# Designs tried in a protein design run: designed miniproteins, single chains, continued (2). Part 26

Each design is a single chain, and the fold is of that chain. pLDDT is the mean over its residues in the fold that is shown.

## One batch from the design tools (miniprotein)

Design m4874
Fold by ESMFold2-Fast:
Structure m4874 (fold): chain A 80 residues (1-80)
Amino acid sequence: DIFEKSKEAQKLMVEGWKLMLEGLKAKNAGKTDEAIKKLTEAVKKFQEAAKIYRELGMDIEAESAESNAKLAEELKKEIE
């Protein structure tokens, strides 16, 4: 079901953004290991969302998810 898969991808995007926010809060608090863990989880959520969007032919949404995954990975590299 395209509709159900699209909602799953949207949920993964929301979860990814929540994890990225938690990672940034952990970074600001000096909790480096927690920040890396949260940002790593955010990358995985965005990558999973991108895969679903690609499977559905939603290329614009997939590119957005891929861009968010790259941003989370870059933020993680800044604190490693």
Scores: mean pLDDT 88

Design m4875
Fold by ESMFold2-Fast:
Structure m4875 (fold): chain A 77 residues (1-77)
Amino acid sequence: DNDKAISSIQQIADAAIQAIDNGDVISAKGWVGTMENIGAMTGKERDEIIAALDNGDYDKAKKLIEESTQRAIDSLK
């Protein structure tokens, strides 16, 4: 069921963004790793987001998460 997969991907992405907004970088990295593990994010996309988080570029990290999430959801339509 693609609708259920889309909902799950969005919930994980929302959790990652909320963790960044709360300053919880460790949890944000964990959620990003989960997105890569479920195929919603490539290893390259995951690495770019982790690099942004490590550099304190949280706006870039959130934008990259949103872009990867939208790409993954669009692939399921």
Scores: mean pLDDT 86

Design m4876
Fold by ESMFold2-Fast:
Structure m4876 (fold): chain A 55 residues (1-55)
Amino acid sequence: SLQDQIDQVLAQIQALADELQALLDAGRLTPEKEAALAAQIQALVDTLRQLQQQL
């Protein structure tokens, strides 16, 4: 369902946010890794907006 797709995208955003926090806490966050995670989060946010417009 559309709601299941929204829930999946939200879960993916949370997982990436958790990864970013874990790297920051470990002192392992590089500019390259930060940029890659930010790009992935932005793509998922864009997907979420498109799905929410269908409600």
Scores: mean pLDDT 86

Design m4877
Fold by ESMFold2-Fast:
Structure m4877 (fold): chain A 100 residues (1-100)
Amino acid sequence: MKVRDMAALRAQLSPEQQALLDEAEAAIAAGDYERALALLREFVGRIPDPALRASAEAYLAETERRVREALAAGDEKTARQTVRLALQMLVDAGAELAAA
């Protein structure tokens, strides 16, 4: 995954998309990973490009699987890192869409 300036990428998103990401970050900070994943699903569902949406949905499904496996193993650090990485990737995809 390409690491980018998160603040600069978020500035390219709509206010509605930024609000969903803010709530997702708050959920991650609270340890509510299921809520964070649900908010990321809402973000992905709002992607207007069907091909990009399908790719993002597939990536999120794999992320959900990895997060649940990490939590089942008692590895909260890996679960948190995995969700944060997914958020960063989806912000990058959303910013590229907004710039198109």
Scores: mean pLDDT 74

Design m4878
Fold by ESMFold2-Fast:
Formats: C-alpha cells, structure tokens, sequence
Structure m4878 (fold): chain A 65 residues (1-65)
C-alpha cells in the first residue's frame, strides 16, 4: 500500500541520518528513486542530480505536503 511504502521511505531516510550519512551513494539514491516512483512522485532533473541527504529529505517532504 502507499502507506507501507511511505513508512519504508521514512525508515530508510531515518537510518541514513542515524548512520551519519550526509551524501548518498548511487545505490542509496536509486533506492529512494524506486520508492518515490512507487508513490507516483515525479522525479525532477534537479532531484536526479542531488546527492545531499538533507536536500533530498526536504524535496520529499515538500512533495508529500
């Protein structure tokens, strides 16, 4: 369900933050993109280039508002 995917995304972002990750790997970014696509959230060209976790989190929060 959408709610389960949202929880998975929130948990993943929290785990990255708790591990002190500030810049995402390609694998971490691709996992976030896959979850966003499952949620039907459009992925902008700016988002595709963003590697900073804080900026990615801010973008996601904006799109979920």
Amino acid sequence: SKEEILKELENFLAELSNKGITILSDEQKNEIIELLEKLGIPISEEFKKERKLQNISDYILLKLS
Scores: mean pLDDT 85

Design m4879
Fold by ESMFold2-Fast:
Structure m4879 (fold): chain A 73 residues (1-73)
Amino acid sequence: MIVTLTATFTFAADGTITMTVSKEAEELLGLKDATANLGVPRPATKTVSELVVEVEGDKITPLSERSETEDLS
């Protein structure tokens, strides 16, 4: 089975970072949405990471990876 896993990282100008994960990433990797503040101002950006994996029973094989950063300013 081929599954696309996504994680989105949003940096706010006040230094807040938010991670949002796809349902598939939560189910296969046990990840969940999280928010933290880095304590330092940063450019407002959004980074989307996509990982395409093949799931064969207990084996997960990465097939391709993509990430892209967008300026939110």
Scores: mean pLDDT 77

Design m4880
Fold by ESMFold2-Fast:
Structure m4880 (fold): chain A 71 residues (1-71)
Amino acid sequence: MSVEEAKELLEKAGVALRTGREDLGREYLEKLREAGLEEAADLTEQGVKDPDIEKSNELLKKALEVIEEKL
């Protein structure tokens, strides 16, 4: 999986989860986990669920950093 591919999956997962498409969001997160990016998937899920916008953005930024570190 490329960095660009992983970032696209992360963005798609975030949008799906925020718009109530939980099954689709779970599919995208699972693809990240299968690629060895479990920490990035977990951070994305936590970020989407966090009611604090600042903390949500921080978690999503960390997810992107994990992708860049691993790939």
Scores: mean pLDDT 80

Design m4881
Fold by ESMFold2-Fast:
Structure m4881 (fold): chain A 79 residues (1-79)
Amino acid sequence: SLEEELRSLIEKAVKGEMTDEDKERLRNILRELAEKYGIPLTDEQIDALVDEIAKAKSLESVRSLLRLYFPDELVEKLF
């Protein structure tokens, strides 16, 4: 699922293991999830979120970032 793939990418990010290909995949997943949940995210907002997730050092930091845009229902499925 998109949620399972996002969870795997989040784990890579906090371990500092995220490649440029992983960042592109994260961008696409966030876009697809925004569409699925009816969230009007711009490409600029998605790019900023990808950059911040890639820099995150903890799962708690990523959770806080995702909660700015996505509903709690989605965020809780990831953690």
Scores: mean pLDDT 85

Design m4882
Fold by ESMFold2-Fast:
Structure m4882 (fold): chain A 76 residues (1-76)
Amino acid sequence: SMLDELLEQMRASLDAAARELKRRGKTVEEIRQALEKVANAFLDYARDHLGLSDEEYERLKAEIQRHIDELVAELE
């Protein structure tokens, strides 16, 4: 589905961002803040342009937040 494809693209972008920031020696807190900023930009874009329902938006947001938590945990 479009929602599943969007989720996979967002996860891939967050993975790439986390790897790059870690490579550059950023702290765990700086990485979390950067990933949340990237995620919020993606969610705002998707909501504005793709006509997501409230339920689809909340699911996407929850899945992305879980993915960020998993990425940050791997850095600890």
Scores: mean pLDDT 85

Design m4883
Fold by ESMFold2-Fast:
Structure m4883 (fold): chain A 62 residues (1-62)
Amino acid sequence: SKQLEAEILEALAQMYLALGEKSPDEEVRKELYRKAAELYRQAYDLGNPRSKELADEAEKKA
C-alpha cells in the first residue's frame, strides 16, 4: 500500500538524518541531510502528512 511505502521512506529518511548528525564532515553532512529531505518529501507525496514538517527541518539543516 502507499501508506506502507510512505512509512518505509520515512524510516530511510530518519536513517540518513541520523547519519548526517553523526558525520564530522560538513559536505557529507549536508548531502545526507539533502537525501533525508528528499525521502521525507516522497513520503509526504505518498500520504504521510507528518513527513512534510520533517522534510522542511532536514532541508534547513542542509
Scores: mean pLDDT 84

Design m4884
Fold by ESMFold2-Fast:
Structure m4884 (fold): chain A 81 residues (1-81)
Amino acid sequence: SMAALRFAARLSVWETAEGVRAGLSEEEILAGVRRILETFDVPEAFAERLLALTREVLAESTDPEEVRRRLAARVEELLAA
């Protein structure tokens, strides 16, 4: 459902920011995001786009709040498309 997809996407933003805050590697953070997307049966094409956005944001900042802000903005754009 669209509601489940929106929830999973927003949960992935939170998971990413908390992973950065905890000092997890990019690989560990992406594994956590993948697990969320699989749990909520997010379509593969959407999951691939969200994982790509997550990698992009992690390359831009190491600050948890900046990562959360940037990824949240990009995810909301993706959900509006």
Scores: mean pLDDT 88

Design m4885
Fold by ESMFold2-Fast:
Structure m4885 (fold): chain A 90 residues (1-90)
Amino acid sequence: PVEPSRTVEIPEEEFETLRELTIAVLTRRGWVTPEEVEEIRNLKTLAEANRAVKRVMDRAGEGLSSMSDVVAYAELDPEERERIQAMLNK
């Protein structure tokens, strides 16, 4: 009943990297509480993590809806973009 093309799961290593980058960005911006960081860290799927991030972003008023959106937003900062690129190309 579930369509695999709708539920995209990235490799665990890439998921961990994306989650940590997202948490770092949200923490640096002051958009998350320690409780929200713990919630995100306890999530195992991209969809669940994206849902939690959207809740944080809705509160912050930033209009972002996923970890990928947060990372893309961070890439607007040249220093953060370099850090993200380095992590992804490890």
Scores: mean pLDDT 71

Design m4886
Fold by ESMFold2-Fast:
Structure m4886 (fold): chain A 98 residues (1-98)
Amino acid sequence: SHMEKLKKAYEDLVKAANEAIEIVRKYKEQGREDLGKLRASTLLAVAVAKLRKDAGISQEEQVKLGKKITEASKGTPDEAIEVLREIKKEAEQKLKDL
């Protein structure tokens, strides 16, 4: 069903956000902060594109998520992790509201 596709896509977004947080932390520890942020942002951009394609989220929601991902790429690693946690919390809230 459409609801099952939405649920799976948001579950995948939560998983991608968790993986992105781990990437940022790991690359920070290695002194590769910019590469970590780039890899994390790329992983999330792919997850958001799949959410659009597979679950049919609105263009407005896709743009909003894209802006948050861009914000994560501009700051410190700790600021990036905070934005990634916000994306995760919003995705978890969407799952509860379904």
Scores: mean pLDDT 83

Design m4887
Fold by ESMFold2-Fast:
Structure m4887 (fold): chain A 85 residues (1-85)
Amino acid sequence: SEEERKEILELVDEYIDMMKAGKSRKERQEWMKKKIEEKKLSPAQRIVMATLAHAKSVEELEKIRERIEAGEDPVDIGQEFVKEG
């Protein structure tokens, strides 16, 4: 849904902001754990979290964000990343 896409984009944006702010991998993992515990995440949102964890750079995350904005299924994007890990 459009609402779910907005929520997914907000998660991606927050994660990009943390990487740009110089947050460590441990701090980013703690943030992901809190989001999973605080919110009843959909399967698509959980796959997005896994995708974010596998991203190697801010540039890669920004490309993922652009694909989601363009209307690509976040689940399909996530499967590309988790299948290659």
Scores: mean pLDDT 75

Design m4888
Fold by ESMFold2-Fast:
Structure m4888 (fold): chain A 71 residues (1-71)
Amino acid sequence: MKIEELEKRVEELLRQLQREGTFEGGVGIVSASVYLHVSRIYLKKGDEEKAIEELERAIRVLERALEEIAR
């Protein structure tokens, strides 16, 4: 349940960055993709706590990218 909520938040932020259509947003999307891949590796290993940490890192990167675009 908590993992699904975090994944939904990542998807919402990715859509916002894609909507802005900036190159800076593209960098944020690539960085978040790395954290999503690491999260999936931890889920495959059964480490839900580390998977959650990586999803939270993806969210932080995407939120920071949105702040940079607003400048």
Scores: mean pLDDT 78

Design m4889
Fold by ESMFold2-Fast:
Parts: structure tokens; sequence; C-alpha cells
Structure m4889 (fold): chain A 88 residues (1-88)
């Protein structure tokens, strides 16, 4: 992905986290939203990226929201990526 596509992906995840903040999303819904985001970033335009940045700022979204959503997506995919050995 280009840097612009990468930024748009992150911003779209933040917006998605905000949209689902009122309810616990079903696993399938979360995964489908992420798929749509990936499709959108493939066709990103600089103007859309700037508009999305403004929206994120106006909504008061923070990095914690992005991290939470990303962790949920990883869990729903059933991937076991262990960075820290917390188990013996």
Amino acid sequence: MTEEQKEMYRLLLLVTAYEISQRVPEAEELLEREKRIKEQVENVKPEELEELKKRVEELGLDEESYRELQERVERERGEELEEQSEKV
C-alpha cells in the first residue's frame, strides 16, 4: 500500500470504531467492514484522505479507538500472532 492508502485505512478503521461504539459488533460485521475499507483504500484519492482526516478530528477519535478496533479484527480472524511470550 502507498502511504496515502495506509493512512486512509487507519482513518477508516477509526471511523468504523466510532460507528460501532454504541454496540458490540458481530464478528462477521467487523470483518465485512474491514473488507470494505481495504477496497476503498485501493481507490483512494488525496481529497478523500483529507476529508476523512477532518472527519476524524471533528469526531474526536483517538489512537486508542484505532488500536481497539485493530485488535478486534485480529481476534475475529482467529490469527495467533504472539509478540510477547506471556505464557510458559
Scores: mean pLDDT 64

Design m4890
Fold by ESMFold2-Fast:
Structure m4890 (fold): chain A 72 residues (1-72)
Amino acid sequence: MQLSPATRAALLTVVDFLLKDGQTSVPLSTFLTFAEAVGVPLSAEERAWLESFTGGSGEIPLPALRAALRAS
């Protein structure tokens, strides 16, 4: 999945905020709420990519997501 630079920067901002708040994972719905709050709406394809990161748990592993966002 390729993200726009603006979407990637916004998602990194959310991840960094949650990691500084002491979170290591968050529910996908919570993450989507924060992503919308920083002003970048996610497409259905981008949401599906984030869902694939949960591994079926419904929780996003924030350190792994941060690494993937930085590696693209």
Scores: mean pLDDT 78

Design m4891
Fold by ESMFold2-Fast:
Structure m4891 (fold): chain A 84 residues (1-84)
Amino acid sequence: MSPEEVVEEMLRLIRELKKTVEEYLKKKDFEGALEAVREFEERLQALRDENPELSPEQQAELNKALAELQKLMKKLAEAIKEAE
């Protein structure tokens, strides 16, 4: 894959995961949310293993998307703790 294709696929996966986790959080289906995260991590690792040479602009865009995902993951962790 080209570096551009890798970044586009990573951004697509991040967007899909955000939507999926938000839907599971609304339903309080934490097991479903955790499984979605696990599947995402496996797919993201496969893309990282291609070792794409990213431009500074591409890296910044990816980092921004990952930061938004990290905020959502923090909300998921907090929701799981509250459900105990």
Scores: mean pLDDT 77

Design m4892
Fold by ESMFold2-Fast:
Structure m4892 (fold): chain A 67 residues (1-67)
Amino acid sequence: ALSVTKEQLEEIRKELKDRFGVELSPAQMLTAVHLIEKGASSEEIAKVLGISKAAATYLKRKLEELR
């Protein structure tokens, strides 16, 4: 399991808003963590969360850095 803190998730959420204009809820951030633990692709994450592939790729990289 990913040892991700609430503070780390909130920081990534802020970066997504600031860099990509993407506003995800805390529940959507937890969904992203679950998808990455299951080995989901950036494209699958983008489809599930309704965000751009660029934002999903960034989110995946940031969450994988916390493994």
Scores: mean pLDDT 81

Design m4893
Fold by ESMFold2-Fast:
Structure m4893 (fold): chain A 61 residues (1-61)
Amino acid sequence: MVEELMAQLEERAKDNPFAARLLENILKNKSSMSDGELEAFLAMSLSVIKLEEEAEKKELE
């Protein structure tokens, strides 16, 4: 699961600077996180990225 979520975040990071910042933060801190914590953080990060895209659409009305 972690590898799949990480790959999705890496793909998002190519087009989304917010995703790129989240990826950088995860890479710096992953050695201090358990696998379960890393999975949860990756899932949350992907959800937040989706919400950011929706928020952008809302601003456009």
Scores: mean pLDDT 75

Design m4894
Fold by ESMFold2-Fast:
Structure m4894 (fold): chain A 65 residues (1-65)
Amino acid sequence: FRVGDIVEAVEDYEAKLPFESSLKRGERTLVLDATDENWVLVRRMADGSVGWVPKSVLEKVGTAL
């Protein structure tokens, strides 16, 4: 993934730590940071909240640019 990518949750994810975000399957987010190998910092489109999510539960569906 890259900054500015729109990514969609392919499965439900429940945050395990305070810096993580929970996502429901089908939820779309904006990528803010993709420098980690396993985690992506995303902004939820629904509420604007920011948090880390595993790359394994996400699929790229577009770009905001």
Scores: mean pLDDT 78

Design m4895
Fold by ESMFold2-Fast:
Structure m4895 (fold): chain A 71 residues (1-71)
Amino acid sequence: LAEEYARKAVELLLYNPDPEKIEEFKKELQKLPEEVRKEVAREAERLIRSLGLSEPVQLAALKEVRELVGL
């Protein structure tokens, strides 16, 4: 579950940025318990760090993940 949400977060933030889909996804994440949202953030951060992105892109994506999960 958390891994699937993490993959979707990475896709929306890095590969297919769509403001409407991002807002919809943020609402879906807010329905999840805080504990699960923290797991999603952890898994998304791991995925982002494994992608070999440039430092500015990686930093921006990590900040966006925190905003999505409400941390």
Scores: mean pLDDT 78

Design m4896
Fold by ESMFold2-Fast:
Structure m4896 (fold): chain A 130 residues (1-130)
Amino acid sequence: DLLARLEALLELPLEELVPAVDALLESVRGDREALLALLNAAADLLQRAIEEGRLNERVFTITLRALAAWAREFGVPELAVPVADYLLRLMRERGVEPNLYVLGEVLEIYRAAGREEAARRVEEERERVL
C-alpha cells in the first residue's frame, strides 16, 4: 500500500513530488507506527531501485525526507547520520547528483546531530548547486 503510493510519486517532477511526500509525512505526524511503516516503505523503494538499476534523485529525495522526519519525531538524529552518509556515498557511486532537497535534508540531519563540520560542507555544496 505505502510502497505503491511512493512508487507513484516517482512519476512526478521534483516540484510536485516534494509537496506530495510532505503531505504523506504530515498525515503520519505524531503516529510513530505509521511513520515507521512509511520509513520502511521508503527503504523498500530504495532497495528495489538498487536491484533494478533505477536509482535517481527522486528515490533519494523520498528516502532522505522520510529519514529526516523519523529522526526528528523519535529524537534520534545521531542514528540517522550513518544512514545519510551511506545514501550520499551511494549517490556518488551510482552517478546520481544531489538536488537541493536532498542536500537540505542531509543538512537538517547533520545540524540536529551537532555535526557542525559535516553540516558546513553540505551547506557549501548546496551553495554551489544554487
Scores: mean pLDDT 87

Design m4897
Fold by ESMFold2-Fast:
Structure m4897 (fold): chain A 58 residues (1-58)
Amino acid sequence: AIDRVLEKLSTDPRVTPVALQVARVELERLHAVDPALVEELSTLSPDELLRRMGEIRL
């Protein structure tokens, strides 16, 4: 699930490699407390994923 989310984020040219690394750490923490939310994020379109991740402060 985490790797799928990161793949989708990497398609946005505004997302830097450093931002992807930070997102990985935050997604691993999120997965430890709410794996269902991470799975939901992995099913979203890239645009919807960026919007949703902004809302959850990743």
Scores: mean pLDDT 73

Design m4898
Fold by ESMFold2-Fast:
Parts: structure tokens; sequence; C-alpha cells
Structure m4898 (fold): chain A 62 residues (1-62)
């Protein structure tokens, strides 16, 4: 839901929001058939971990 997305966004720091944005761009690149470097794969994994943590906190608070 939109409310869940806003709650998740409120839990992320500016640096984490930037990482999530970068990860989204890398995932689009992967969708287009480009291979990700190990550093880029780490960026995607880290962003997913931040998002998962934020989602769990939203679920626990609701």
Amino acid sequence: SAAEQEAIDSLLTPDQKQLVKEAAELMEKKREGESLTPKQRTTVLQALLYLQDARQKVKAAG
C-alpha cells in the first residue's frame, strides 16, 4: 500500500535511500541483459537488506 511505502521510506536514512535508488538502476541494467560486477551485486544485496529490515519494522509496528 501507499501508506506502507511511506512508512518504509521514513525508516531509511538519506544514504540508504540513495543506495536503494542505485540498486533499482542496477536491477534495470540486469533486466536489459547486462552483467553486474561483484561491487554492484553487493550494492543490490545491501539495499534489499535495508528494505527487508524496514518492512519488518513496519509490520511489527502495525
Scores: mean pLDDT 81

Design m4899
Fold by ESMFold2-Fast:
Structure m4899 (fold): chain A 77 residues (1-77)
Amino acid sequence: MKFTLTALDGSEKTFDSAEEALMYIVKEALNSKADVRKAIGIALRAIGLLLDSKYLGKKITQEELEELMEEIKELEK
């Protein structure tokens, strides 16, 4: 399964796994210069989804990944 996210520069990024998409979200959140406190919060939520996937067998959805990216975009306003 593939996951597609719109990057902060407006380009489309495609990932072969949900883990790769979540690690991309963590990296983008931590690289944000707008609001460090909120950026850390987004990164921690992304890590939480990754842990739930590994230990609880929960499937990560495209919608959950898009919600995290939207929160990062809001930090740049």
Scores: mean pLDDT 77

Design m4900
Fold by ESMFold2-Fast:
Structure m4900 (fold): chain A 91 residues (1-91)
Amino acid sequence: SIEELIKKAKEYILKLMEENKDEFELDEETKKRLEELIERLKEELKALAAGEKTVEGYVAAALVYEALYEKEGNEEFKKKAEELVEQGLAL
């Protein structure tokens, strides 16, 4: 489901940031911008799920699959991300 995908996207992006905490010095301004980006990602994914084919929606979905690939190491997520980018660029 899209709600499950959004939940996974948010959790994995946040976990990636926490796991790479030593490599990223995140000030409050950067954290705020990331929270805003996650909210926009959520809105774009909902639009894509409703059948709205936009470049932004495809890019948002691709970013989710890239995050899942980095967290889980599943090559199918990487391929899915690449396919979504190509589909968005073809619009």
Scores: mean pLDDT 66

Design m4901
Fold by ESMFold2-Fast:
Structure m4901 (fold): chain A 74 residues (1-74)
Amino acid sequence: SMKEIESSKIMARSLALVTEVELAVRQGDMAAAEAAIAEMKALVEEYKKKFPDDTDGIAKLDQLLAEAQKIYAS
């Protein structure tokens, strides 16, 4: 369905952004890491608005954001 495609796109982008945060931190590019985290926060809010009943999907996105923030803080 179109909803499944949209959900998958937001999930895929969030996964890619975790990798971008990890790479940026490893390179010492903290500005790039902050920008990627900001985009992840926007994707979580977009997902909550589009799929408010998808508790599992929201929890997974929150978990990915938390992991990215933990990488940034290390």
Scores: mean pLDDT 88

Design m4902
Fold by ESMFold2-Fast:
Structure m4902 (fold): chain A 93 residues (1-93)
Amino acid sequence: SLEKKKEELIKQIDKELEELKKQFEKDLDVLYPGQTKEQQEVTRETALALIEMEYDLIKEGLEILAKKGKEIPDVSAPMNEISAAALRAILEE
């Protein structure tokens, strides 16, 4: 049951990451209106790399929770609660 709960949550996180990346690219001109197109490309690549690193850490934390038989957040839980639980798992390892 914990393994299935982890898999469902990771799938939801992956979907949210894809949506966040698409929205960020669409909003780039609104978020950074003073940057040139070349500067926006650097900002895009840097921001996406950092976002991907954060989501990878969250998924690693969820894997640790499942492996140790600890409570896994529900798929309906706020992202900040999911992130906090995952990061705590990494720090406590």
Scores: mean pLDDT 82

Design m4903
Fold by ESMFold2-Fast:
Structure m4903 (fold): chain A 74 residues (1-74)
Amino acid sequence: SHLEEKVRELIETLLNSKSPEDRAAAALALGYEEQHHPVPSLREEIREALEKALKDKDPAVRRAARVALGVLER
């Protein structure tokens, strides 16, 4: 589906983008999408990607991942 494609692209951006701004935006977007348009089939992939982002070299990316994970745990 279009939503699954969007979520997979956000995961790819979060894990592989060279831009810390794009990685942080992807982390927040993943949290937003899960809160408003959850994709149960990708929930564990989203969690795993966000957990990896908690160890990102950029502090803004780490902060964004923490915020997004907070959404998944509610």
Scores: mean pLDDT 85

Design m4904
Fold by ESMFold2-Fast:
Structure m4904 (fold): chain A 114 residues (1-114)
Amino acid sequence: SRSRELDEEALKSDPELRELLLELLITEGLLRIIRGVANVILKKEEDEKKKKQLELLIEYVDAALNEDKEKAEEYVKKLEELNPSEDLKKMLETVEKLAKRREELRRKIEELKA
């Protein structure tokens, strides 16, 4: 019924809800930025193992954003089995931290709306 995800009147009436919604948008934005970077690297990658690792990282971000926990766990396991480089390990760790923070923020937002 509304064209925007955020209710401007609700955001004005509850400063705690406003802060959590802003943190959620930033966290999801960072996940999308990491996905975008991985996709740009993937398009120029010639090494088959690195291509597969980047594809798995992108799929993990998509699963995290779609709240598909089973698929997220599957993609992380497959990526770790391919023994990723230090840079890819750091990207994976960053995605994992952001995904956990997103879950915490969504839970807190639902608790405040109850």
Scores: mean pLDDT 83

Design m4905
Fold by ESMFold2-Fast:
Structure m4905 (fold): chain A 69 residues (1-69)
Amino acid sequence: TEAENKLIEEKAKELNLPVDTFSKIIEGIQNEVKANNGQVSDTTIKAYTQVLGQDKVNAAIEFAKELNK
């Protein structure tokens, strides 16, 4: 939605990430959360952590869960 797109853009700016890249990461996390009853796989967390760092990954997961409520 328009509101969701604005939230994604704001969070991407806060984390100093490109909006397009962040949007795809959030979509991936949202899909895993929906498929796995609120869980993100350890493999996915480790992969994102190597690219973004722990703090940004944690923020992305929390943000994705917020959007799914």
Scores: mean pLDDT 77

Design m4906
Fold by ESMFold2-Fast:
Structure m4906 (fold): chain A 69 residues (1-69)
Amino acid sequence: SPASRQQLMERLAEIAKESTAELKKMLAEAKANGWSPEEVLAAVRAHLVKLFDRYGEAYRAVQAEQAQA
């Protein structure tokens, strides 16, 4: 529904904002600790996998709330 889409989009936007802040902190730490390009790519990949999982959790939460309405 339009309402569930709006609710999902708002939750995804908040998750994206938090994820961007976390990524910036990780990249700053990588620079400070002299990480190799391979270590940086591996860490970014792991971060993106966790981000996708968080999006899936948000989707399931919205679906559960809509089913109870």
Scores: mean pLDDT 83

Design m4907
Fold by ESMFold2-Fast:
Formats: C-alpha cells, structure tokens, sequence
Structure m4907 (fold): chain A 88 residues (1-88)
C-alpha cells in the first residue's frame, strides 16, 4: 500500500541520519513535547502517546525545509510509532 511504502521510506531515510542530526532532532522534539504538554494543560489531558505524536509532527514540520536530515530522523521515529500501533 501507499501508506506501507511511505512508512518503509521514512524508516530507511531516518536510519541514514547522522548522530549529529539525531541530536538536533531530539532538541526539536523536546521543544514540541513541552508545547504539547502545555496544550494538554490548557485544553484537557492528552495521553503520553498523543503528546509524543504531536511533538514528532511539530518538530518534523519545523525542520523539513531547514534541516532535512534531522527531519528524516524524526520521520523515521514517527513511522516506528505508527508501526507499533498496528502491531497485534
């Protein structure tokens, strides 16, 4: 499927990211995780999985045009999260 292909491509690109790019990705993820937690406090509680997904999506969108390698690392982590959700 297209979704399965996109997940496989994201995982492959993320796996190629350097350690430096992964560290920059982790910094962005932490900033967006804090924003997601603030949103949960304002609008009602979110699960830890929902906070993590919002953090990964926000960080990825910020970095996709400015740091594509770090964005690829984030896309890989998001793809892994989606695969875990589909596990029986």
Amino acid sequence: SEEEREIEEALALGAKASEEARERAREAIERYRAKARALAEAQGPLSEEEIEELALQGAGYELEDTDPEAAAAIAGELAEMHLRRKKE
Scores: mean pLDDT 81

Design m4908
Fold by ESMFold2-Fast:
Structure m4908 (fold): chain A 57 residues (1-57)
Amino acid sequence: SAQDQIDAVVDDTHRRIQAIVDNSSRNNVSPLQTSIQQLLELARGVDRIIAIRQAAK
């Protein structure tokens, strides 16, 4: 279902954001650079959800 696809995108996006935070901590990446990477992954997740909702109509 469309909801199952959306739930999978939310879970994938959360996992990717956690990986960014973990990588930034391990490699001393700046807080600003880390925040930008998190925002980009969140934006990708939102785009995927919009596409799923549009396809489900």
Scores: mean pLDDT 85

Design m4909
Fold by ESMFold2-Fast:
Structure m4909 (fold): chain A 65 residues (1-65)
Amino acid sequence: ATRPTSPEELQRILDEADKKVAEIDAETEKQLAGLSDPEEKRRLERESAIKSVAVRLNAVGDAVD
């Protein structure tokens, strides 16, 4: 089903999204540690934030779809 109506299904979808966001964050932190240029760090942080927001929005859309 594409429209979960139970709290258990919603929690599962959100937990899976959180895992994906955690992976993005971990990879971003690893890359940031390897960078010295503040502008490159800012750009990478912005891109990762956009990705994380997209993952969360997609999960919310899936949960309420």
Scores: mean pLDDT 77

